# Designed miniproteins, single chains, part 99

Each design is a single chain, and the fold is of that chain. pLDDT is the mean over its residues in the fold that is shown.

## One batch from the design tools (miniprotein)

Design m3438
Fold by ESMFold2-Fast:
Structure m3438 (fold): chain A 73 residues (1-73)
Amino acid sequence: MHKLSEDQKALALAEIDATAAWIEARTDLTPEQKAELLAGLERLREAVEAGDGDRALALAGEIQARLSELLPD
């Protein structure tokens, strides 16, 4: 299992906060879609705080895939 250092946790938590703010600012997502994505970010935050790097990577990948599905370019 990959364990996160304190520096890695701090960086990941900052990125989660930035992503949450970005999602909130979107005008092209429904309230339900925003709630789903924010719930995903909370699960990611829990994994990061637990130091579970493998879980965090998996959850981050799920969030990225969902964002690509909801916001196709």
Scores: mean pLDDT 81

Design m3439
Fold by ESMFold2-Fast:
Structure m3439 (fold): chain A 97 residues (1-97)
Amino acid sequence: AAEYLLEAARYLREAARALEAGDVEKAKEYLKKAAEAVDKALPSLPLEVRQEAVSLITAAALSVIAAEIENTPEAYRQAAETLRAVAERLERIAREL
């Protein structure tokens, strides 16, 4: 479980870097990999932690969609900050398991 959450966090940090570079397609590829890693963690997580993990990855996905709609450097910077915050939270969950 912890290993997959740490993998998801790594992919979210790579997605954030891609967004800051203006590479939205690469960010979406990393976001998909992060979501797949979270899905692999879910069966091994307590139910309450599972809900938090799903909410976090959903927030990450929505932040990228919102940034793509606005399509400004500021929006992509804000989305990148959201992705890093989600990564830090997933890393914290992994450490508490």
Scores: mean pLDDT 88

Design m3440
Fold by ESMFold2-Fast:
Structure m3440 (fold): chain A 84 residues (1-84)
Amino acid sequence: AGQTPEQIRAEILMSFTLMSYSISGDLVYALERGIKAVEKELKENPSPILEKVLEKLKKALELAKEGKEEEALEVVLEATEYAS
């Protein structure tokens, strides 16, 4: 039972993204910050789990920029599953 080190890093990065959204009220801003944080971590420590998280966050950003906030949030929740 428990998370792998890669899953723990994904959880920290997802928590950072969601906290950024909670503080700003701006989903696009939060997703852009989250994506940059994941890209930085991925450059230092390549991980298939973080690559999947990055893919989901980029998809959520596209939806959020289109004004599809509910759909964007569903994709963010899918990214959170990789952290579990």
Scores: mean pLDDT 84

Design m3441
Fold by ESMFold2-Fast:
Structure m3441 (fold): chain A 68 residues (1-68)
Amino acid sequence: SSEEEAREREVLAVLGEMLGRVERALRAGDKASALAHVEEGRARMIALAPEHAAEIERFADDLRARIA
């Protein structure tokens, strides 16, 4: 549906913004801010797509492991 497509686009926009913020924090040497951005993005994506919570959590866990 158009509603599902709009929500998918919003999830992808949140993902893109999160990844951009993580990259900028890491370039500044700020791992703590990078991890905070992952947590914020994770929570926002799960709020938009709770049916995909498990997949979003795994993605966030993998990203956090690469930052740490």
Scores: mean pLDDT 88

Design m3442
Fold by ESMFold2-Fast:
Structure m3442 (fold): chain A 66 residues (1-66)
Amino acid sequence: GLSDEEIDDIARFIAGQRDLNVARGALESLKGMGVPESQIQKLVERIISLRPEWREELNELRDEVL
């Protein structure tokens, strides 16, 4: 599983890239590694908190991956 610190680090990286393809790849990789759905949802919410303009697209992406 991911720590809160790891979630924050990943969220900051994704938000800094400004590329939803990076977000998709990260969510798919975490799911493939068996990271709990609840932690992936936390990651999405952290990214949305940093980039609120991505809320709709990130929620759609989360629903597609999970």
Scores: mean pLDDT 83

Design m3443
Fold by ESMFold2-Fast:
Parts: C-alpha cells; structure tokens; sequence
Structure m3443 (fold): chain A 98 residues (1-98)
C-alpha cells in the first residue's frame, strides 16, 4: 500500500516536472497550467495519505523520548549519552535494589 502510493507519487512528480517545463516555454498555455494544478493537487493528496499511513506512533514516540533526553541535558547538564544512561539506569536500579 505505501509502496504503491510512493510509486504513484513519483509518477505524478515526473509528470508535474514535464508540465512545468512546458509551461516555462509557454507561460500563457492555460491548458497546461490547469493540468499542472490538477497534478499538484493529486500530489498533495497522496502526500497527506502517506503521512497518515506513516508510522506516526513511532515518530511520536521518538519525539517524546527526544524531549525527555533534551530536558535531562538542559536541566541537569548531561551529555546525550549520559541522559540516555540516566533513564535506563534509574529503571535498572529500581529493579535490582542496588
């Protein structure tokens, strides 16, 4: 499904580039301009569908973890590696009662 949408998107982008080139050669070609706008609209719609089908949960999870890491770095002056180790270490310390 995603692969099919990407293939179709690339096809539309190729077509759009050709139409744009033609329009550059003849800026007053209204028919070519209308076709280009239609193609651009289809590209936009497919890109929105791809964003919806993208693993947004994975991206959101990555962003949330990144925020926690940044907060530790900014508030406690830790390096990125130290911030990650702090989060992991706290969890293991709780488990093992060090």
Amino acid sequence: EIEELRRRLEELRRRGRELYRRLQENPLDGETAMELFRVVGEIDALEKKLEELDPELRKRREKEEEEKIKELMEKEGLSRGQAVARLIGREFRDRLEE
Scores: mean pLDDT 68

Design m3444
Fold by ESMFold2-Fast:
Structure m3444 (fold): chain A 70 residues (1-70)
Amino acid sequence: SIELVFKFPKEVTDYREFSQLARAFGGSASLNKEKNEIIVTIPLDSSHSIPSLIKYIESKGGVLVEKRVI
């Protein structure tokens, strides 16, 4: 899988839209409240969808800070 970490400058109180988007590509999303980060995990088979995921989350104020293969 591929894990993407997005940092937000303001407190994230609802990340459901990101979870729904990730699930459309067979993945998941979670919130790290301590760091105010959204963590999105996508299967390698859906890696072609990563650019679209990044653009959408960035359009909502997220900044991609880490990308790793797990």
Scores: mean pLDDT 80

Design m3445
Fold by ESMFold2-Fast:
Structure m3445 (fold): chain A 92 residues (1-92)
Amino acid sequence: SHMIEKMNKFREYLKKLSPEEQKKVMELLLETGRLMGRIVRAGKEKGQYEKGVEYAKKLLDTFFDMLINKEPFEKIRKKLRELYEEALKELS
């Protein structure tokens, strides 16, 4: 499935990184998870749970795509923040 293929590519990507780079990726993944959780909660509070989940999935998808494309961590963080802020505005 598409999700299994993305997870396999992510695991292969991680295996090629140094331990220090792996730590940075995991920290960014945790930050992404926190933003996703905030989006889903905001959607729930506004009666837009499904829309919140869709935005959270888009955030996670963007994280994986940018990592696999070897984009700089700061560029990824900036894009995730922009998408997070857009999601909150749409769920208002």
Scores: mean pLDDT 84

Design m3446
Fold by ESMFold2-Fast:
Structure m3446 (fold): chain A 100 residues (1-100)
Amino acid sequence: SAIDEAIAGVEKAREYLEAQLAKETDPEVQAELQRLIELLDETLERLKKAKTLEEAIEVLSEARRQIRELRAQAPPAARTYLALVEGELDDAIRLLEEAL
């Protein structure tokens, strides 16, 4: 389903962030990566409970809003990860909207 494809995209982004966290030595960037991973974990739990495409879009849109708020206050070195996650959420939202 389109929701399963959106879940797969978010899971891929999460795996990438876990790999980057393992290599990161800057404590501020580590903290931001951990926060992003936690946000994606919560987003995945909510996506798996979504019963409609509209509910799934709302879940991803709320996650994207939180990413945008985090990016405004993020250290410059962490902004690339925030931008990557925002892009993956945008792609997932588009996929679900095209399935409506």
Scores: mean pLDDT 88

Design m3447
Fold by ESMFold2-Fast:
Structure m3447 (fold): chain A 83 residues (1-83)
Amino acid sequence: SAAARAAQEALFAQWEAYLTKLATALSKKYGTDSSLVDTINKIIADGRAIAAAQGFDIGMEQAAQAIEKAINDFIKKAEEAKA
């Protein structure tokens, strides 16, 4: 339904806002550019597309896994550069 789709979009928008703040804070902590923010925005956009094509649960799960990987890879790379 239109109402269900609106609720799903609102959840993705909330995730994007939260994760953009988190990515910005991590980028400031490690003195890096906007690459993590850009990566997270792309993952959320891809998750929205998958949710529309294959279902909300599949889109959310894939986005969550990709975000976890992106953040972990970013932290690992930043810590290796700091050492």
Scores: mean pLDDT 81

Design m3448
Fold by ESMFold2-Fast:
Structure m3448 (fold): chain A 85 residues (1-85)
Amino acid sequence: SPLALAERYRARLEALIREHLSEEEAARVIGLTDRLLAAARAQDSVATGRYAREIGALLREHLSPEEAERALRLLQQAAVAASLA
């Protein structure tokens, strides 16, 4: 189901974030991710875009370019799946 796919991508994103970020930074990114996924499910494109930009900035600040790209791909896949749920 789209919901199960969104949960799988979210879990993979959380694992990657917790591997590379401090507990406090990880909690902030994960909290924003959950808000983004809720906005995507509600089909609120404005809120989804705002959260995506904030998450993207945090990922680029704290991760290598390669890890940030991987995290952003997982976020995009989770958001698309959530919008279909």
Scores: mean pLDDT 89

Design m3449
Fold by ESMFold2-Fast:
Structure m3449 (fold): chain A 65 residues (1-65)
Amino acid sequence: MKVKVTALKDIPKQDENTLELKKGEEVIVTNLEKLNDVFAKGIVEIDGKKKEVILNLDDVEIEEL
């Protein structure tokens, strides 16, 4: 499944698997998998490279594409 993720607040880079976003910034995430009620895992493509990231679901809005 391909989804659009929009940051509801500034998300700082905490580690290499954290998706760093500014409030209102949008990214496309593929293979989104819910890990629990707070966290989901997905794949982003940046500069032609696929990277696995973990999202805090309280910090983002998710829209199916």
Scores: mean pLDDT 78

Design m3450
Fold by ESMFold2-Fast:
Structure m3450 (fold): chain A 74 residues (1-74)
Amino acid sequence: MEAAKEKLRELAALTEETGDEELRRELATLLAREVASQARTEEQIAKLREAAEELARVEGLEEARDAALAALEA
């Protein structure tokens, strides 16, 4: 679980570092969906929702946050 949360934080950090917001948003959305699909327990889902909410703090990652939350609810 912590590995998935850490991955989402890394995506947010990379977005800030590269400055290519459009490309980072695309990659963050795809990776967030993949990471969320790996969550299988209620505890993992809850922790990943917290990590996804942190993505919303980075401008342009709202779509990635929404995609992760949608995948967790599926």
Scores: mean pLDDT 60

Design m3451
Fold by ESMFold2-Fast:
Structure m3451 (fold): chain A 95 residues (1-95)
Amino acid sequence: GSIFRPEDGSVRTFVTADNSAATPDSPRAEAEALLAEAKAKIEKVEGVKEVHLGLGDSGLLFGTILAESVEAAEKAIEVLNETPGITVSSAWIGV
């Protein structure tokens, strides 16, 4: 199977996002707190199976969301972008 299409029919989405708490002068703990909040909100979206989010050295948020459908993946991206201090810069939904 493709990395974009898991064999179980689930949809894998790749995301990158800017984290406003991830500045050179800010404690990393603030960026990690925003990431934890975003992850918790996405995990509550119906049809989301797995959420793997991390921070790069620059504080850029990146990760993958595994959902049962494209609609669930789109809702997860919307919830991420609605989290205060997080702005989705790129999202690729596997089709």
Scores: mean pLDDT 74

Design m3452
Fold by ESMFold2-Fast:
Structure m3452 (fold): chain A 70 residues (1-70)
Amino acid sequence: MSAQQRENLRSALRTALAHLEAGDAEAALTILKLLQREYPEVPAIARAAAALEAGRFDEARAILRELLAE
């Protein structure tokens, strides 16, 4: 993955987390489904999307925070 792709992914993940923390799970899920399609090599994105679809918002937040950690 290029440095540009990594920064684009991190930016989108930050946006998804911000929507989720604001209570907009639908917007967060839409972003995560697009990222899952674009970055299939990052299985944690699929896990975060699945957690949101199941209503496990705390699990989805934890996964997103882990993905954003250096």
Scores: mean pLDDT 83

Design m3453
Fold by ESMFold2-Fast:
Structure m3453 (fold): chain A 95 residues (1-95)
Amino acid sequence: SERDKLLEDIRYLEEKLRELEKRARELLKDDPELLAQVQLSLETARYFLRQARDLLDRQPDDPGAIQHAQGLLGIARTSLVWVQGLLIKVEQEKK
């Protein structure tokens, strides 16, 4: 079902968020301003993932809740993609 797919996507993005948070701390330890910006983006992603999970838990069979959760995941995914791209670029510049 679409709900089951969204729950799997949330689980995947939560794991990706933890990975990126650890990597950001290692790669940006000498750039506290950029680290703070990255951490804010990760916090934003975490917030929207929690909202999506809570929405699907409270209204599991509501099509409107499923559509809204998809939108929340889109916001979270966008933040995580930006962070991942930035960290790849930073890592390449340090080699």
Scores: mean pLDDT 86

Design m3454
Fold by ESMFold2-Fast:
Structure m3454 (fold): chain A 66 residues (1-66)
Amino acid sequence: MEEKVYALIKFKNKKTGKEEYKYVEGTPSEINELAIDYLEKNDYEVEIRTMSKEEAKKEYEKFKQK
C-alpha cells in the first residue's frame, strides 16, 4: 500500500532544449512509471520532485507565472 503523493515533473526535450512542467498525482510507483516512459524515448531529461499537495500547487503556480 502506497500513499498518494503529488509531484512536479520537469521534462527537457534534448533535441529542442524546451522545458515543460507537469503536475501529477499518484503513488510513487505510478509517478516513476510515467518518468520511465519519457526516459525510454531518449529524447527527454526528466526530473521528479515529490511533495505534498499544497507544496506542489505552490511550485506549479510559481513556474506557471514565467
Scores: mean pLDDT 70

Design m3455
Fold by ESMFold2-Fast:
Structure m3455 (fold): chain A 111 residues (1-111)
Amino acid sequence: SADALLAEAQAQLDALRPQLLADPNNKLTQLQAMALYADLLIRLLDLLLPRLSPEEQARAEALRARLEALRAKLQEYIENNIIPSDEELAELRAELDAAAREVAALLERLA
């Protein structure tokens, strides 16, 4: 069921949260964890979209586009072995955390 898939996706997202902070000295591992988390948020939004109002769907689609852009940037860093600065990594984490909070708010409206 959709509810079971959403619960499973949320549990996977919750499990990945500590991994974003688990290895502060390995930026590549952090980028990989962040890219996986962004992918899970996108998949969760795809499950939510058909159950949202038209106004909320527009907001969710905009959020999905932002997550896709973030995921693409993270993947480009990984594939090209580009190591971001501590400031850039913190900004990427903040963007991902903000998106995760918006996805959580959409989930609460469906409960």
Scores: mean pLDDT 79

Design m3456
Fold by ESMFold2-Fast:
Structure m3456 (fold): chain A 107 residues (1-107)
Amino acid sequence: LREELIEILEEAKELTKDPELLEMIEDALESLETSDLETAVSRVVETLLTIAREALKNGDLETAEKYIEMLKRVLELAGHLLSPEELQLYKELLEQLEEMLEEAKKK
């Protein structure tokens, strides 16, 4: 599980050159090595939500779509480690990002 999450975040790093986004991804990677798994998963999800949202704001729809797909993979692999309230919130935020992406593609 930690190895799969690390691979996803390493892939996410390759998709951005923004120093602030890179720092957020690196912080999430460090959490996977140093924090308990439940805390690390929450940080990974929050990081992917943030960088997907920033990609959408910047009009980088291809990168946003890839980050959204990564977020889906993380929730499938590790969603069971989140509290029911956190999981519900993150699923709602994911649905919002998917709707924003679909609307942006129409313009």
Scores: mean pLDDT 83

Design m3457
Fold by ESMFold2-Fast:
Structure m3457 (fold): chain A 58 residues (1-58)
Amino acid sequence: ATIKVIANGQEYFFSREELKLVDPVNDPNPVHKWAWLALQLNLSEIVVKPDDLQPNPT
């Protein structure tokens, strides 16, 4: 099964198998962290708000 992450209007797709290898503590990619969280919650899709992914560029 595939997990879809929607962040800043872009779609990212990850397999559940590859997300089992993600280290949520040390992974520098916030999209990987949200995809991993979706896997833990048994979700097939997660939408990440810009404020939760990165701070406003101001």
Scores: mean pLDDT 71

Design m3458
Fold by ESMFold2-Fast:
Structure m3458 (fold): chain A 70 residues (1-70)
Amino acid sequence: SAAERQKAAGKAAGEALKKALAELEAQGIEVTGGEVSIKGDEVIATLTTSKGTVKVTGNGLTGEATVEES
């Protein structure tokens, strides 16, 4: 179901986001903001940092996540 795919997307995004946050903290980069949105079978987390934006997308169909730094 769509709800099951959204849960899988959220789990994938959450795990990747936790790793990205740990990496930013290790580098001394300050996280100044963040938001999470749900788009169909995807969960998108966006972090605003002192050095740019980190976008994490979790895919509920594959259980995988993509991380993009800008």
Scores: mean pLDDT 81

Design m3459
Fold by ESMFold2-Fast:
Structure m3459 (fold): chain A 68 residues (1-68)
Amino acid sequence: MDEEMKKLVEEMKKKGVPRLEIAAELYRRFKQPLAYIGKLVGVSKKAILDYLVEEGVKALEEAVKKVT
């Protein structure tokens, strides 16, 4: 798992993917603690959480508007 995560981080960095997107992708695939992912990618746990919440809020708001 850890080696696969590190390999994915290196590959995504070579492709020029932003750190927060790399961190979000790691969370979606491996579901490790945000603090661990943050240390691995070099971003703060709070920055990852804020990014994921913003994406989740947009998805939830769109879903809610279809019902009410």
Scores: mean pLDDT 74

Design m3460
Fold by ESMFold2-Fast:
Structure m3460 (fold): chain A 92 residues (1-92)
Amino acid sequence: MQEEKNLEQLIQKSDELAQQLKDGKITDEQAADQFSQEVAKLYGEKYGQLMRRIAEATLAGEDEKLSPEEQELLAHMNRLVAEAREKKEKEL
C-alpha cells in the first residue's frame, strides 16, 4: 500500500522529468539530480546516492562501470516500474 504509493510517486516524477527533458526545460544532469533526490526522499539517502551514481554512469555511457550492487538495484527498480506501469495501463 505505502510501497505502491511511493512507487507511483516515483513513476510520476520520472514522467514529469522526461516531459521536461523533451520540452528542453531541464538538462539530463538536472533530471538525474531531481530524480535521485526524489528516490532519497521516498526510500532513503543511500538509495538516492546509488541512483545518482547510476544516472551519472549512464549519462557518461559507462553503464559497465556500475558496481554489482548498483546494477542489481537498477534492474530491480526497472522491473518494479515496468510492473507498476503495466498495472496502470490495464486499469485504463
Scores: mean pLDDT 72

Design m3461
Fold by ESMFold2-Fast:
Structure m3461 (fold): chain A 59 residues (1-59)
Amino acid sequence: SAELEALLNSSSLRRTLLQLAVKEEKKAPLSDAQIAALAEVLGISPSTLRRWIRELAAG
């Protein structure tokens, strides 16, 4: 997605938070509350965040 590509090409805190979320998801599934809180900080929907985590985990 264009929004994900723009975020990954930035050096913002939001990019760092997304990368940390992907690393944590690989250890154990993130809870709905954790996804909701992180999505709010990133300014996106929880469903969009779950999609981005799946896209980044796939390569």
Scores: mean pLDDT 75

Design m3462
Fold by ESMFold2-Fast:
Structure m3462 (fold): chain A 83 residues (1-83)
Amino acid sequence: MTEEEKEEARKKIKEKIEKLPELIEKAKKLGLNFVLEQIKAFEEKLPNFSPKEQEELKALLAGLIEFSIELYEKNKLVDKLKE
């Protein structure tokens, strides 16, 4: 992996981590209880990992929350189209 590829990867991880609080608040507002329970379990386990692993795991969590929100919103749009 080149230095440019490493920098881009770090930038993407940082951007996902920065979005994490907003994604958690949106999940709470939408009532995604299953996602919220997974977030809590994740936060409890996170301190057991190295700082680098914590950043990668936070970025992964942000992606999973974003995907869950997108699925919820798309499902709502499909329901509206059928009405």
Scores: mean pLDDT 76

Design m3463
Fold by ESMFold2-Fast:
Structure m3463 (fold): chain A 80 residues (1-80)
Amino acid sequence: SAEEIIEEAREILKELEKLAENDPDKKEMVEAARKKLEELIEKLEKAKKTSEEEYKKALEDLKLFLLILKDALEKIKKAL
């Protein structure tokens, strides 16, 4: 569900924040990603009121964003 995707993305962002604690550049990247998640959530909520087709597109964008976050987290963990 959309709620599960959003929650998973929020959990990954929290983990990324902890890993970025001593790196100002990474902190800025995590903040940008957090803002992007909020934008995608707003688009999803608006799309839900517009049409099923627009909702599906917004949900696909959110799913793609989650995959990008998962990939980023795995790469950082492997570098540790």
Scores: mean pLDDT 84

Design m3464
Fold by ESMFold2-Fast:
Structure m3464 (fold): chain A 86 residues (1-86)
Amino acid sequence: MLSREEQIQRLMEELDRFISEPGSAEEIRELLERLKELGLVDPESEKKLEEAIRYAEEGDYDKAKQYLREAKRLMDETLRRRQRLL
């Protein structure tokens, strides 16, 4: 079975893939739900991911990528803090 660390790592890799190759709004929404399940999404990160979904639905992939990068930065910080506290 995948450890919590392995699950987190795989989801962060998936986020990086969407930044490189923009996915559909539905794919980003599914990623958001999985990240929320792991407790990696604070309110600011959630807002950034929701904005990325909105722009992807509009076909503005450049803005979607920008918001995905911002969300990843915030979640990387949260992940590092959680690993240090555990």
Scores: mean pLDDT 77

Design m3465
Fold by ESMFold2-Fast:
Parts: sequence; C-alpha cells; structure tokens
Structure m3465 (fold): chain A 67 residues (1-67)
Amino acid sequence: MEEEKKKLIEEYEKKANGLRELTRQLDASAQRAAAAGDTVHSQNLVAGREKARELAEEYEKKAKELK
C-alpha cells in the first residue's frame, strides 16, 4: 500500500469518527429534549443526527474503497 493512500484512509477514518461522535451528542440532546417535552426540538436534533450518520457512512465507504 502506498503511503499517500494510507494517509487518505486515516484522514477519512478520522472524519468518520468525528461525525460518529457528533451523532452520539445529537442523540443524547434529542433524548433530553424529548424528556423535557420539546418534541419539535427533539425531532430536529434527530434529523441532524441522521445527517451526521449519513456523512460518517460516506467517509467510512471512501476509506474502504481505498483498500
């Protein structure tokens, strides 16, 4: 494996990990909003969570494709 390719894989994995962390934070915030009775805010946070999850999956796929 070329070093350049390995560095790109590492970069995509780091981006995916950051997005997975954001997904966990948004999920926790959505649960707190729901517990407080703020259903609209909770649903908006869930939408943000799903967007972050989709982006994480894209970066994970890009890293896998570089193998």
Scores: mean pLDDT 83

Design m3466
Fold by ESMFold2-Fast:
Structure m3466 (fold): chain A 127 residues (1-127)
Amino acid sequence: SLERQLSLKVWELFQVLSDGSIPKEEKKKRIIDLIKQIVELLKTALENDYVLHPGLIRDIVDVTVSALRTLALYEKNEELKKIVDEAEKVARQLHAAIDAGAPVSTIRELLKKFIELVEKAIEIIEK
């Protein structure tokens, strides 16, 4: 199941973020790798018109934003911080759209925008 794969990767990302015992360089690499895997699974869901459970969408955007915030603190990069702030705004818009019972098309467009911001953040980090 695509949702099962997404749920497991989001859970793994949450565990990595919560683990204070992981050295900074290893933690950074694991976060980046997990974000890339989550993005690829999200792209697969969108490409195949798969309707994701709203609760999973909430978890994906919240955990991913937390991960990007952690990476921004490591990099101390102002450009990266601005992209993370934009991703957080889109995450809040996704929560509001879900709460309002917005059409699947609205949720899908916000997810596409979220993915673009996440990919831009990773590109800045990997320069």
Scores: mean pLDDT 91

Design m3467
Fold by ESMFold2-Fast:
Structure m3467 (fold): chain A 86 residues (1-86)
Amino acid sequence: MEAERERRLEALRRGLDELEALLEENRERLSPEVYERLRARLEELREELRALEESDLSEEEFEERLRELTGRLVELARELAEALEA
């Protein structure tokens, strides 16, 4: 279970890294307000991911937290894509 947990956390970390790279590459195309909002949400997600990585949660609680963070990452990616299409 530990190895599977680490793989899933690594996948989420990669998603955050990719999103951060995309945000920084397109900073000039975003309004300062949109950039700051997306950056703040990204930083919040990284902090929550770090808390999850350091946690000693049950498998069920871990699954719930991972699903929540993944959903928030997807929403953040959607908002970034929408902002870049404007």
Scores: mean pLDDT 82

Design m3468
Fold by ESMFold2-Fast:
Formats: structure tokens, sequence, C-alpha cells
Structure m3468 (fold): chain A 62 residues (1-62)
């Protein structure tokens, strides 16, 4: 769901802002893996979401 992605990215940004970028990215990856296992996202969508999260973490830590 689009709402799940938006909420996950919001949580990612908040954890990075709290000084926990590694925890943020690990939690995001775990959530995406869960959605993939449930068939709620495709493999291509999962890869795209993780790439977006990695880019956001890199930008926020720059």
Amino acid sequence: MEADRANMLAQLRELVAQGQPEVALAAFRRQVDGLLAEGRVSAAEAEAWIAEAERLVAELEA
C-alpha cells in the first residue's frame, strides 16, 4: 500500500534525525521484506523502496 511506504519513510527519516541511521535502514529493510513475503509488494518495488531509503539516509547524513 502507498500509505505503508509513506509511513515507513516517515519512520526512517525520524530515526535518522535521532542519530540512528543504521537502525532506521535495518527496520525499513525488515518491513519491506515482510511486505514482500506477504505478496503486498513486487520484488522490483521492494528493490526500489530500499534504494530510495538508502538514498535518503545518505542525503540526511551528508
Scores: mean pLDDT 80

Design m3469
Fold by ESMFold2-Fast:
Structure m3469 (fold): chain A 87 residues (1-87)
Amino acid sequence: SEKKEKEKLEKLKELLERAAPHFAEARAKIDRLVDEHREELEKKAKELEASGDLKAAAELTLEMFREAGVDEEVLEAVEFMAEEEIE
């Protein structure tokens, strides 16, 4: 349904606009997390790729971002995108 697709895009746009002021800080926090935990993250990524568990991969990513102190408005946008991809 074109109407349903338009409503999804409008909601995503709203979430992204709310998250936009926090993108620079979120990017810096994620880059730092990756730099500090690169080997552990690479190992977990390979394990998830082998299992094919997309839901577990999305959940792990959100947990990592939350631990890094990424703003909740950014996390909400990422979660919405992940839920739409899995469904």
Scores: mean pLDDT 74

Design m3470
Fold by ESMFold2-Fast:
Structure m3470 (fold): chain A 70 residues (1-70)
Amino acid sequence: SPAMEEVRELIEKHGTIEDALEYARKIKASQTVIDLLEVYKEIGKDNEELTVKGALTRTREERLELAENR
């Protein structure tokens, strides 16, 4: 879907789901894009296999380190 493509572009551009979500809120992106980013943020805590490809590190520890550097 177009919203999913925008979500992936935002994550790739900003390096983290958290930064992508803040930017999406700043530009007043569609609620669907914001909701999807919030869901991906939660998935990233519970299941590594469901992470967005190319957006985060390969392991949970590496993803936590990226978040902590913010």
Scores: mean pLDDT 65

Design m3471
Fold by ESMFold2-Fast:
Structure m3471 (fold): chain A 65 residues (1-65)
Amino acid sequence: MKVSREAGAVISIMAIAYEVGGSVKIEGDKVIIYLPERDRAKNEEAIKEAKKIAEEAGMKLEVVY
């Protein structure tokens, strides 16, 4: 349920972020992805995937670079 879904979502989002050279921070009920500056366009697909995972888990997602 909610707890297991959130844990799985965080792990998946971390894997996506790290694959594109980024990092992840958790702030309360939201996940923040930090991506390399200027690589946003190259990482747009990864951002879209992470957003879907967060929405399915009922979490807020923010992207920062």
Scores: mean pLDDT 72

Design m3472
Fold by ESMFold2-Fast:
Formats: structure tokens, sequence, C-alpha cells
Structure m3472 (fold): chain A 99 residues (1-99)
């Protein structure tokens, strides 16, 4: 991997913050949903497909919460879920590198 575990942890925190902010402030999440659906169609690895599916469900849930005016709840949900997803992806990466 070109990135160390410490660099990955820093990136995970930044991704979670940027994801929560971007998703709650973006009035048009449909383009992002389309991009995630396209990525899901191209992925053949079952573990990575599950990660992409979790990302898709996160974005859809944030869109629903924001549409209902629950922006604070949407931000907290997006932050927590993005961090969980990124941590799971990092573990998959470590497992594949160790094999």
Amino acid sequence: SPLSDEEIEEIIEKIAEETAKTLTENPNLDELIKQIEEALKEETDEELRKIIEKVLEMVKKVKELVKKGKKEEAYKYAYEKAKEIAEELAEIRKKKAAA
C-alpha cells in the first residue's frame, strides 16, 4: 500500500467530516447516488460490493433526513456511518495485503 496505517486513520477522519458536511449541505445528492450505483455495477469483489452498498444506503438515508429538515441528525448519521465504512474498508485492505 502507498499509504501507512497512520495516514489511513487521518484520511478516515477527514473523509468522515467532509462526507457529513458535503452530504448535508448538498441540495443535489442524485448525482452522487448515480456515481455510487455505477461503481456497484463495476465491482466484482463481494466484500467491496458490500462496502459500496453501505455507502449507497448512507447517502440515501442522509438525503431522506435532510429532506425532512433533520440536518443535525443527518450530519451525525453521515459522520458515524462514513467512519464505520472507512474503518471496515481499511480492515479489508489489511486482510488482502496479509494474504
Scores: mean pLDDT 81

